# Designed miniproteins, single chains, continued (4): the designs that were tried, part 94

Each design is a single chain, and the fold is of that chain. pLDDT is the mean over its residues in the fold that is shown.

## One batch from the design tools (miniprotein)

Design m15462
Fold by ESMFold2-Fast:
Structure m15462 (fold): chain A 59 residues (1-59)
Amino acid sequence: SKEELLKKLEEIAREAERLGEEMKRKYEAGELTPAELEAFKKRMAELSKEAGRLYEAIS
């Protein structure tokens, strides 16, 4: 159902928000390494791709 898809989208959005805040915090502290940045980018890309699939399923 659309309701279940929306719930999954909310879960993805919450995880993306958490990762974004962590990335920003490390960046502002000057502690963000290239390896950590790459890991964050990979996770964000995976979350965005999954959200895209869920949006397509609603169509």
Scores: mean pLDDT 83

Design m15463
Fold by ESMFold2-Fast:
Structure m15463 (fold): chain A 67 residues (1-67)
Amino acid sequence: ATPVITEEGAENALKYADYLVEKGDYETAINVLRLVAKLAEQNGNTEIAERLRKHAEDVEKKLKEAK
């Protein structure tokens, strides 16, 4: 069964992604956010999914700007 993504689960994913970004691991942060967003979307929670995808896009932009 698809895991149910709660608001607490989304907050934990965001905190973990922020931790990874702080360590310079942007790629893993993006992958975590995208995976949890996909699961939230499968649960029918589009608000959580969009929030996580937006954060992943912001992290991806930061990665692309790192030259």
Scores: mean pLDDT 80

Design m15464
Fold by ESMFold2-Fast:
Structure m15464 (fold): chain A 79 residues (1-79)
Amino acid sequence: MRLRITIVAPTPERARAAAEEIIRYGQELGKAELVSEEGNTVTVRVELPTVLQEVAFQIRAVGIGVEYGVESVRVEEVP
């Protein structure tokens, strides 16, 4: 299953830091890569093999967002 994660932060530096940690965790569960950086918004793509790993990823991604003081973390399933 493929997920698109959109991170919006108060600064580009915080968005990048949160995205890097989310990518690192996604790579532990499956595949994760940076898609784009546009000012305060960073987009990451993650490919996960199971629903359980998807749930684990979403919980940790939100936690990373809170740790880095981001404004929002949006997770979308992509075909």
Scores: mean pLDDT 83

Design m15465
Fold by ESMFold2-Fast:
Structure m15465 (fold): chain A 93 residues (1-93)
Amino acid sequence: MSDEEKAQENLEKGLVLLAEGKYDEAIRYFEEALKLDPNNAEAHVSLGLAYLKKGEYDKAIEYFKKALEIDPNNFTAKALLTVAEGKKAGTDY
């Protein structure tokens, strides 16, 4: 079993917790996934989404940007980055 397979298992557990609204627990699993596979674009998107759901827009933006550095064609990361920047701009108004 590779570190990539272990990263995927942690990512999947995090996504279940994210769907349940358990954002802090989801973040812990996504961080473990990135420790095992640091270039996993999906794990960066998932961390960004968890921070977005918590209202931590600056952290969300950073993780979506990291996902786009790994995979520039990741449409989900591009869309969520736009949402996070829009929410931050609305908060700063």
Scores: mean pLDDT 84

Design m15466
Fold by ESMFold2-Fast:
Structure m15466 (fold): chain A 56 residues (1-56)
Amino acid sequence: SIPSVRESAEKFIEAMKGDLTESQLPALIAFFRKEYPEASEEEIREAVEEAFRRHH
């Protein structure tokens, strides 16, 4: 099954092991918008920002 936006964001950010900076979040959001065109911008932003907070 295709993982959800939230699951993909969590796994990606976890794999970065804290090496991901806040300045890279807009690029990551743009990447997930391409991978999940059916998801809203708000859903993608929330998933990425929540995952970032959990690993920082």
Scores: mean pLDDT 77

Design m15467
Fold by ESMFold2-Fast:
Structure m15467 (fold): chain A 66 residues (1-66)
Amino acid sequence: TEELIEAMREIGRLVREAVRADEEGDTEKAKKLMEEAARLLSERNGLSPDEARAEVERTYARLKAE
């Protein structure tokens, strides 16, 4: 449980960094950070790559709206 919480914090950190990079105009860095977050989410939660990408994109949209 604690390891899962740490993984989710890391994924959240990567998505927040992606939002920041995109706001600074670094779209390529944002893409790489989101891909890394999706990879970690897939590996830790057993989601398919497509499911992990969708979840990361949903988190990105939520954070960007706040």
Scores: mean pLDDT 80

Design m15468
Fold by ESMFold2-Fast:
Structure m15468 (fold): chain A 83 residues (1-83)
Amino acid sequence: MSPELRAEMEAGVYEVAGAVYKVLGDKFEKKGDLESALEEYEKALEYYRKAAEAGASNPELKAAAEEAAKEAEEKIEELKKKL
């Protein structure tokens, strides 16, 4: 496998992990468990940041991961205001 393809695959794996934690955060928020929601969104942010770093050579992948990270940061800030 080429190094570039491996980096793109790693970015994809991290983005999927971020999305999974975001969905878990959404579920906890809907149940009113804001502390658990915050923990899951913080994990989502960590993985989206890793996706952006792994995808650094691909502007589209990097931009998508950075946008997802920004959305996670905004959600974390919103939840902290409710706690």
Scores: mean pLDDT 84

Design m15469
Fold by ESMFold2-Fast:
Structure m15469 (fold): chain A 69 residues (1-69)
Amino acid sequence: RPLSPRELAAFRVILEAQPEGATSREVAERLGISQSTASRTLNRLERLGVVERDKRTGRYRVASSPRQP
């Protein structure tokens, strides 16, 4: 499933914030969008397996893409 321009922009923010990653608030501030929009975008990226949320920090990081078995 292709990434939308907004999903790509959010993903680039997370890539630039490596290795710590970024919260939905930080993504919202960098992209100039609402926190709810950033949260929705990040949830979609997580659903696509592109990013993963660190439960302890609440930060989104680039997901390690394991090869399908």
Scores: mean pLDDT 75

Design m15470
Fold by ESMFold2-Fast:
Structure m15470 (fold): chain A 88 residues (1-88)
Amino acid sequence: SVVDQFLDYIKEKFNLSDEEVQILRESILPTQPLTGLPLILRGETPDFFGFEEYRKYNNVVKVLKSKGVTPEQREELVKKYEELLKKS
């Protein structure tokens, strides 16, 4: 899936642990609005998200912050995710 390809990319680029990858995977499962992921990666919170979506996507932000991902690197992640979506 596009999500799995994206998670593999992040794992390699930022040296994530298997546990950190699992947190990201659980937070961006198909039950969550994947269209919000670019906004979350930019440090923005989508107004259309419900409480459970906010909680799970906040886990993504927390993991990225813990690994010292900069705003510039978050934009690179958005670009990579959009590129993977175009190839699907």
Scores: mean pLDDT 70

Design m15471
Fold by ESMFold2-Fast:
Structure m15471 (fold): chain A 78 residues (1-78)
Amino acid sequence: SPREEELSAHVSEHLQEIGEKIATLSEEEQKALEPLVQAYVAELYAERTRGLRAGAPLEEIKARLDALLAAFLAQLDA
């Protein structure tokens, strides 16, 4: 559906941004972040699935996904 495609594109943009940021880090830093990255990716897909199943507005789902990205990026910059 166009709604699912829009959310999939939005998630892909977030994953690309995270991937690019992590690629700038050392191998040791990347390894240390693996559990946090895995948890973040799992939460992104869980939130997308939850929002779609609940019939939540597209803007509400995107806002929650954006909040997850912002929180994770803040952890990387700390």
Scores: mean pLDDT 84

Design m15472
Fold by ESMFold2-Fast:
Structure m15472 (fold): chain A 72 residues (1-72)
Amino acid sequence: SAAENADKAIELAKKALELAKKLGDEGFIANAQGNIDRAEEAKKNNDQQLADEALSLAEANLEGAKKALEEL
């Protein structure tokens, strides 16, 4: 459902934000915050398409932040 995918996106985006803050990478921080905002909007509006997009972007951003952290 839109709410389930939005909740997952919020969780993953918040995790990505914590990693991005540890990295000090402004781009990852901005992307993670944007993904949180998008997922919260999707949940508020019960928007399945936006929830799916937010989830996909949150997963990609989290993967990128993890890879960047591993290269330190």
Scores: mean pLDDT 84

Design m15473
Fold by ESMFold2-Fast:
Structure m15473 (fold): chain A 72 residues (1-72)
Amino acid sequence: SEKEKLRKELLRVIGEILRLIGEIFDLERKLKEAKEKGDEETAKKLEEEIKELEKKLEELMKRMRELDEKLK
């Protein structure tokens, strides 16, 4: 019961991590385009958004490790 709940949460967290990685890749591509065009305002906004998503990714990866440890 408890292990089943932890396993389901782990799979959900992994899914969220993969989604965030995809979003970061899309934003990094947009950031590269903004920098190539000299659009400093857009580049700064994208850099801040990427930082926020990277922080969220770090928290989810920490949660993933905690869940993995509890399943051992």
Scores: mean pLDDT 87

Design m15474
Fold by ESMFold2-Fast:
Structure m15474 (fold): chain A 78 residues (1-78)
Amino acid sequence: SKLEEWIEKLREEKEKHKDNSAMVSLLNRQIEALERVKREGLEEELEKLAKYMKVTSAVGYGDVAWQLVREQELAELG
């Protein structure tokens, strides 16, 4: 699936930035967000938002996923 392709690309980015602890932490958070999107069935919402924001990179896709998951968590708390 497209989502699994983006997760794999983020894992590859993490390998490239192994020596940058801040970047590794950011990429781990983005990977976890994409895995949560997959688990919760939010792939359509993520794809729509990514298209709206004209996302062209795995990192950008992961950032959008993290924002989407954060908004859902905040809605569940309210």
Scores: mean pLDDT 79

Design m15475
Fold by ESMFold2-Fast:
Structure m15475 (fold): chain A 94 residues (1-94)
Amino acid sequence: MEEIERLLEEAERALEEGDLEKALELLEEALKRAEEASPEQRERLRRLLAEVADAAEAKGDFETVARATLLLMKAVILDPELRERLRREYLARR
């Protein structure tokens, strides 16, 4: 739990510094602990992965975009609460 908070904080700082590789490595480690994470920590992880993908796309670093997108998809699949929320949103628009 504390380890996830530390990894997310360090990833945010790496992203602010423009170190996308370091941010991605920290987020990948946080994802390995996602099952032990709070819902708020899982949302923060997904947000940071999306921000890394956006920053990498702006730089033309499509390898980092692909890696961040893959990790983001894994984070969504592993989050039953987000999966159920997205399913309900989809049904509500029908």
Scores: mean pLDDT 78

Design m15476
Fold by ESMFold2-Fast:
Structure m15476 (fold): chain A 72 residues (1-72)
Amino acid sequence: AEGVADSLLDIADIEESKGRTETAKLLREAAEALRAGDFEAAVEYAEKAVELNPESNSVRAGLEAVRATAAA
């Protein structure tokens, strides 16, 4: 996934800076899963990140990007 894993890591750094360490952890796990080609795990981690912070448009956009990559 060109750029999607990097975008997830950027979002994770922002969430961690706001004290949302668990959300950041899940986004980093999703990025690692994408890089490993485990698209099912990547979607699951990104969905859990949205569940922890449903108000975050950035985290939700990250999930959509992961889903688009998994569907391609």
Scores: mean pLDDT 82

Design m15477
Fold by ESMFold2-Fast:
Structure m15477 (fold): chain A 61 residues (1-61)
Amino acid sequence: PVLSPKPRPSNEEVRRAAAAVMARLSGEAERRHIELLVEEALANPDAPAEEILKKVREKLA
């Protein structure tokens, strides 16, 4: 395989990872937080994590 520096995960891969995390959560608020994080990350894949977290926090407030 060719060496590819930090390949971007597919939307499907991100959704699968989020689903696995959400399956471990018992609270509705925690699941909603993860859903918003995934949506924001998929909408802004090049944005730094800090900015994504800030936008999600604003949507939850």
Scores: mean pLDDT 66

Design m15478
Fold by ESMFold2-Fast:
Structure m15478 (fold): chain A 69 residues (1-69)
Amino acid sequence: AEPEQLPGGTFLPPEATVEEVLARLDRMLARAEAWIREHHPGTAEERIAQLRAAFDRQKAAVEEDWKAR
C-alpha cells in the first residue's frame, strides 16, 4: 500500500483544510531554504529561486482548486 503518513514529509492528510495545506507548504519551503543554504551555499540562490517558483505554483494550484469548488 502507498504510505499514507510521512512524518515531517510532504504528504498531506486526506481531510486537510486549504489553510493547513498552504501553511504546510510555507513551513516546508522555509525548512528547505534553510537546508539548502546550510548544505549547498555555492548554489543556494539558484536552487532557492527554483524551489520558491515551484512552491508558488503549488500554492496557486491549491488555492484555485479550493476556489473552483
Scores: mean pLDDT 71

Design m15479
Fold by ESMFold2-Fast:
Structure m15479 (fold): chain A 65 residues (1-65)
Amino acid sequence: SEEERQRLLEIARLATEILNDPNLSVEQKRAKIEELRRLAAELKSPSHRAGVEETIRFIERKIEE
């Protein structure tokens, strides 16, 4: 749906910000990851949710390094 597509675009923008904004602290990145989880929970497609959850796990590993 168009709503699902727009939500995925919002998730992609937020994920990109977490990975690429050098001004975000680790605490701010963690807060934004929780926002990603809330957005992912609103997705209707199980495959889209699974893809976003993999992205979240990747981001979490990167900020813990």
Scores: mean pLDDT 84

Design m15480
Fold by ESMFold2-Fast:
Structure m15480 (fold): chain A 74 residues (1-74)
Amino acid sequence: MSKEELKEELIKLVDELLEIKRETALSRGMPEEEVEKEVERLRKEFIKYVDTLSKKELEEIIRELKAHLARLKA
């Protein structure tokens, strides 16, 4: 995979993790507007971080995040 494809895959996985966090926060009674603001903030910060990563670091983080998401969905 190209570095750009790895970045896209990682962002997709992060969006999936953020959706789980969004559902959890809403189920705990947090206002939807506050939850959406926090999710957008975290996503923007993560995209900036991803731009600093090497191809090897992207591959490793993707592997770890996939394993983490699999555990959260179990």
Scores: mean pLDDT 81

Design m15482
Fold by ESMFold2-Fast:
Structure m15482 (fold): chain A 86 residues (1-86)
Amino acid sequence: NLVEKVKQALENAGVDPSTIERIVEMIEEAYALLAKGTPEDIRRALELLNEVSRLLDKLGINDSEVASQLTALAIDAVGRLLELER
């Protein structure tokens, strides 16, 4: 579960609860947008996933499983976007 893994990684790193909540909300919003599945929603989800990756990097979170799951979501989202815009 990506949300659980991200939350645990942030908690283990001593990140403050308000920052953890914001990052979790961004991931949950990305999932909701991907579930809607329009091109505009998928693009917005990709923006949020990129912002999450940027924030995790700034916070020094070097969890390979989290990075792998975020990358897999982004690749899947790009593939779906390309299929919809054919």
Scores: mean pLDDT 85

Design m15483
Fold by ESMFold2-Fast:
Structure m15483 (fold): chain A 73 residues (1-73)
Amino acid sequence: SMADQRQASIVMARLTSMIVEARLLVRSGRIEEAQRLVDEARRLLNENRHLFTPQQLALLRGRIAAVEAEIRA
């Protein structure tokens, strides 16, 4: 539905903002805060997974995992 498409867009925008903020926190040495934000992004994605296609879910999970790898590097 159009409502589901709108909700998917809102959740996608929020996830994208969280990922960008987490990367900025890593660059600033705020590793613990970055990890918490990554955990929050993962929870938000899991709560809203029904809004996304399998391909979109794989892409979003990959982006979150990439930031988590940067935190551990």
Scores: mean pLDDT 88

Design m15484
Fold by ESMFold2-Fast:
Structure m15484 (fold): chain A 72 residues (1-72)
Amino acid sequence: SEASEEEIEERLRRETEELERRREELNPDEREVLEVAREALERLESGEISAREAADRVLRVQHEHYLRRLAE
């Protein structure tokens, strides 16, 4: 079964908080993911985007970094 909007938002917030706690230990790719997650959560809170769209924005950045590492 697909996760609900509430479950997606809760997981995204939790994962973002974990990255914030480790901010000083993050590599540049992880820092970019954190910045995108923070912006996505802000837009979600303002009602501009859905939780699924917020999660998709974060996943796109993670996927781009993954592909760049494979191309190196």
Scores: mean pLDDT 83

Design m15485
Fold by ESMFold2-Fast:
Structure m15485 (fold): chain A 79 residues (1-79)
Amino acid sequence: TEESLRKGEEAYRDENFDEAIKYFSEAAAKGNPRAQLLLGAALYQQGRFDEAIAWYEEAEAQGNPAAAALLALVRQDVA
């Protein structure tokens, strides 16, 4: 779990979003709230906005307070 999160963060820093999505997806599927947010961020960077929103909504449903702010930003509801 932590290994997949670490590899995903390294790939994200290298702007290798396909690799980052792969590793974050593994951790997010196990219910890791940090991985769910980072997966959403990587999807957003690829222009996959609907998928990014879906993962932020999943993180918000699990009680992650950062997810609500990210959802508002992506939806432009606070613009």
Scores: mean pLDDT 78

Design m15486
Fold by ESMFold2-Fast:
Structure m15486 (fold): chain A 78 residues (1-78)
Amino acid sequence: MEEEKTKLAVEGYRLLAKALASKDEEEKEKLIKEAEKLFKEAEDKISLLRLKLRKALEEGKLEEARKLAEEIEKLLEE
C-alpha cells in the first residue's frame, strides 16, 4: 500500500541522513546500502535514482551522475 511504501522511503531517507553525519566510511556505506534496499522495497524509483546520483557525485563519477539525472527527469515527466 502507498502508506507502507511511504514509510519505507522515509526510513530510507532517515538512514541516508545518518550516513551523511557519519565520519566512519564503513558505517556510512552500510547505511547507504540499507537505504537503497528500503527504496527498492518501497518501489520508489525516483528516490533510488536520487540515491545513486548522490553516490556517483560523491565518487566523482560525473558522467554516471549526468545519466542518472536524465533518468530522474524522464520519470518525473511520465
Scores: mean pLDDT 74

Design m15487
Fold by ESMFold2-Fast:
Formats: C-alpha cells, structure tokens, sequence
Structure m15487 (fold): chain A 58 residues (1-58)
C-alpha cells in the first residue's frame, strides 16, 4: 500500500518531468490516474504497472 507521502513524492517527480519536457500533460494525467487507482495495492505491483505504462507512453 502506498502512503499519502509516497503519492506526493511520485506526483512531484512526474510534474518535474513535465516541466523538463520529458512528459506531456496528457501522459502526466494518465500516470497519476494509474498510481491513484493502484495506491491500495503492493508497492511492487504498482511499480510494475507504472513501468509498463511508461514504456507504452515513451
């Protein structure tokens, strides 16, 4: 289970990537949605899904 602090850290990194041009606003929204939908799952499961989505978006 991801804590609220873990969620804030992840959102911070994603927004920083948007500002640096590594992600589009649409890609950022999709990544945040994935994290929020999987916040109650294990960190390992959420990480695997996040990596898979990043590979599809990049």
Amino acid sequence: MLTEEDMEILKYFLKNALENGALTEEQLEKLIKLIEENKDKSVEETKEKLVELLKELL
Scores: mean pLDDT 70

Design m15488
Fold by ESMFold2-Fast:
Structure m15488 (fold): chain A 100 residues (1-100)
Amino acid sequence: MSEKEKKALEAEALNALGRMAATLGDYDLALELFKEAAKLAEEAGDKKTLAEAYLNLGEVYAKQGDLEKAKEYYEKALKLAKEAGDEKLAKLAEENLKKL
C-alpha cells in the first residue's frame, strides 16, 4: 500500500472517530479529529474524504452556533464533492447550506 493510500485510509478512520466524538457531545475532540482527517486527505489527494471532513467540520461549527464557519466549510465541501463526482456528498452539503 502506498503512503497516499495509507493517509487516505487514516483520514477515513479519523472522520469516523470524529463523528463518534460529535455524537457523544465532545465537539472539541471532534474538531481536532476532523481537522487531522482533512490534512491527511489533502496530502493523499483524496478529494472525497477531504469533502467529508469539511462537511463534518461544518456540522460541528453549526451545532456550536458558528454559522459563518459552518457556511465556509459546507461551501468547501460542496466544491470538493463536485470535483470528486460524489453526487450524494454534494447534495448533502447543499441541504446543509439551505438549513443555515
Scores: mean pLDDT 90

Design m15489
Fold by ESMFold2-Fast:
Structure m15489 (fold): chain A 68 residues (1-68)
Amino acid sequence: SVEKELRENSELVSRLIGRAILLWAELDETDPELAGKLTLSSLVGRLSEDPETGDEARRFAEKEGLEL
């Protein structure tokens, strides 16, 4: 059902956001100059390359108006 699909997607989206934040923090620690030049959309773009999360990462980017 649509409700079940929406709940499952909400959980996955939350995990994707968490991963993006961690990747951003790690990049800022190792290369602050590069981190300052990258946007959240670039990190989400990397997550979209995973076949299991790619569709959800792409849908998340569309919802947030991010360009991949």
Scores: mean pLDDT 64

Design m15490
Fold by ESMFold2-Fast:
Structure m15490 (fold): chain A 118 residues (1-118)
Amino acid sequence: GPSVTESGGGTVAEGGTLTLTATASGLEGPIIMADWSRQAPGEALRGVASVTGGGKAFLAGEVAGRFTASVDQAANTATLTMSNLKKEDTAVYYASVVTASDLGLRGLTGAGTEVTVY
């Protein structure tokens, strides 16, 4: 069946840049929406970015101006580029992709990727 896998997490110094990629496989139709959420230690899950399949992005206030989000329909990927990273950006990051098929809309969520800012 269809799945999503995140890559690009790791450890980076404050002020650095990381690019997270969510790769979708087994899709029967286009990506409608990709959402990025994060969970810092001891905190609730929080949304940070949403991007439509057409490329319109919406960013949470705490990351606006530092993060960008995009979708590549040809590659079946969603990308979160995180620049000027702060220690407060340390979290597990999750990608969720909504795709369309003959069975209707389907949500897919990855297992998460760790980001540590020191």
Scores: mean pLDDT 89

Design m15491
Fold by ESMFold2-Fast:
Structure m15491 (fold): chain A 97 residues (1-97)
Amino acid sequence: EAEELYQKGVEALRQGKYDEAIKYFEKAIEVKPSARYYLELGIAYLKKGDYEKAVEWFEKAIELDPDNRLAWRLLGEAYRKLGEVDKAEEYFQKAEA
């Protein structure tokens, strides 16, 4: 159920259909919250250029799975896009640890 919605989101993301991907990931999260779903929703917002929303969802992904180095690196990238250089560097360091 949630996984089917997630797979539709991943396919939409692959096709560059960011708004469609966001809707599918949001529906997947409604069925079953998951760090993986939060991470992909953050990626969809990042690719769409909504950096503040990307930060929000990457932070939620990290709350559920703090060992996810990819999530830390993407959080750093989102902060870099927002011009928060010092925060970006901090999160890139966490991704390397």
Scores: mean pLDDT 86

Design m15492
Fold by ESMFold2-Fast:
Structure m15492 (fold): chain A 65 residues (1-65)
Amino acid sequence: MVDEKEVLEGLALIYESLANFAEKKGDYKGAAEMYRKSAELYEQAGNTVKADEARKKADELEKKA
């Protein structure tokens, strides 16, 4: 049970890192998509705070794309 949550959070962190890299390159659409995936994974892991943060970041980036 704990391992499943940890795997989901780990995947969310990977997508968050990819999103940060895309954002630095000016790929706002790609970054927003990666933050959306990260938010979904955090939500599945039960980490609503991180999910909300990632979702908010995706919304901000979508406005730039």
Scores: mean pLDDT 82

Design m15493
Fold by ESMFold2-Fast:
Structure m15493 (fold): chain A 80 residues (1-80)
Amino acid sequence: HMSEEDFEAEVLLALGDMYLALAKRLEKQGRFDEAIEWYKKAIELYQEAIERATSPDLRARAQAGLEEAQKYLDELEKKK
């Protein structure tokens, strides 16, 4: 049932989630510059997932990840 576009979007979403988790862990370790870079990479992946996804559910999941990554990035950049 899944289109190639939706499959690719799901892979991008999974990678985005992984990069977001890595960024959060780096931030907790005080590695702020590295955390910022990984938050930015996660944001790019979520944006690509949204662009590729034709499924409303998949787009909503990618949008949620994007919003979370942006919030953490914005808060972290304000602390510098």
Scores: mean pLDDT 86

Design m15494
Fold by ESMFold2-Fast:
Formats: structure tokens, C-alpha cells, sequence
Structure m15494 (fold): chain A 69 residues (1-69)
């Protein structure tokens, strides 16, 4: 889990940096919010629910990075 969590957090940071470079403030703010939500979920949610949420967050990050690239 930790490795996958780190990978998703890294993707969200990449998304934020890419959005900032493109001048997309809304996407940069969304990426930061997703990072905070993911940290909270990791601490408070059951492992199975967290894994599903982590997968969904990764998909969103991948889609947004592809759109901005």
C-alpha cells in the first residue's frame, strides 16, 4: 500500500506542477486538495475503501496529466 500511495502522491505533485506551468490555477488547487483528501483517507478509512479511493484518485490524476500534456 505505501508504495502505491507514494506513487499517487507523486502523480498529484506532478499534476500540480504541470498545472502551475500551464497557468491552470483551478487544476493546481484541485491537485493540492486531492493530496489533502488522500492523506486524510489514509488515516481514517478502512484499508479496502482506501485502496478503491487511491485507485480512483490515480485515474483522475492520470487523465488530468494527459489532458495538460
Amino acid sequence: MDKRYEEVMKKLEELKKLAEKKGDKETAEQAERLKKDLDRARETWPPEEFERYLSGTQEVADEQIKKLS
Scores: mean pLDDT 81

Design m15495
Fold by ESMFold2-Fast:
Structure m15495 (fold): chain A 87 residues (1-87)
Amino acid sequence: SAAELREEIARRLRELARESKDPVIRELLAHALRYLEEEEDPLRAAEFVAGVLGAVLRLARELGDEETARKAEEGLELARRLIALLR
């Protein structure tokens, strides 16, 4: 369900923020989590989260952080699935 996907995305954002050593990546993930929790429009929230996870994926790849890149890519795929369910 959309609610289950949303909770899984929130869980993954919290995990990535906790595990990431880069302060820019941590701040981006914290903003995505806050927006996901506070935005009234669930489609807008999912689209924002997808955009942030895409940025995190690109940054992690530039930094050579393969683990963060993999987790960001997995989160991005879940966000895209949530967007598809809400459209």
Scores: mean pLDDT 87

Design m15496
Fold by ESMFold2-Fast:
Structure m15496 (fold): chain A 56 residues (1-56)
Amino acid sequence: ELEKFLKEHGPEELYEILVKALDKMPKEEQEEFRKLVEEGKISEEEALKYLIEKAK
């Protein structure tokens, strides 16, 4: 899904979703999410879905 999203929408829209999601997340939740992504505990596809849901 991430590859398809980037192909259809581009990296700029992904960045906008990320910014909106982070703005709606408490700092503690942002830190936990960051650790999960960086440690590979969630896939990039799962991370993208999470951010899209938060950005709504």
Scores: mean pLDDT 72

Design m15497
Fold by ESMFold2-Fast:
Structure m15497 (fold): chain A 68 residues (1-68)
Amino acid sequence: SKEEIVEEAIKKATEATLKYPDDEEFIAKLRRLVTEILELYDNNASEEELKKKLEELEKVIREGEKKA
């Protein structure tokens, strides 16, 4: 469901923030992506659009973890 995608995005962003609390640039990027997902959800975007943004968030987390 759309709600599950939003919950997964928040969970993953929160977990990444807790692992790298001093990486202000990384945290700001995660917050921006979560905000974009929430805006899409509020505007009744498709589940497919929400899933694409979740995949972008997951990619950012993977790339951030490699640099940390």
Scores: mean pLDDT 82

Design m15498
Fold by ESMFold2-Fast:
Structure m15498 (fold): chain A 82 residues (1-82)
Amino acid sequence: EVEKLLEEALRLAKEATKETVDEALEALGRAARALGEATGDTQGFEGFYQYVKEQAKKNPEKAPDYLLSGAQILKGYADAYA
């Protein structure tokens, strides 16, 4: 469930390339939405996902770094909440 989605998002973010950036963003979005549902903070986690997505768009050369940081932050929240 949430843990599986976070593991997938983190895995895709760690190996993000130009061809897989969209897949990594999709996985990050699914993990953020699942965390929002689990914690009751759907707006906060959706806002975080949109922020990461916007930063990746503004700085394509650093998109993998933003994706990795985003996935790590979401995992940290999940670990702290559990």
Scores: mean pLDDT 79

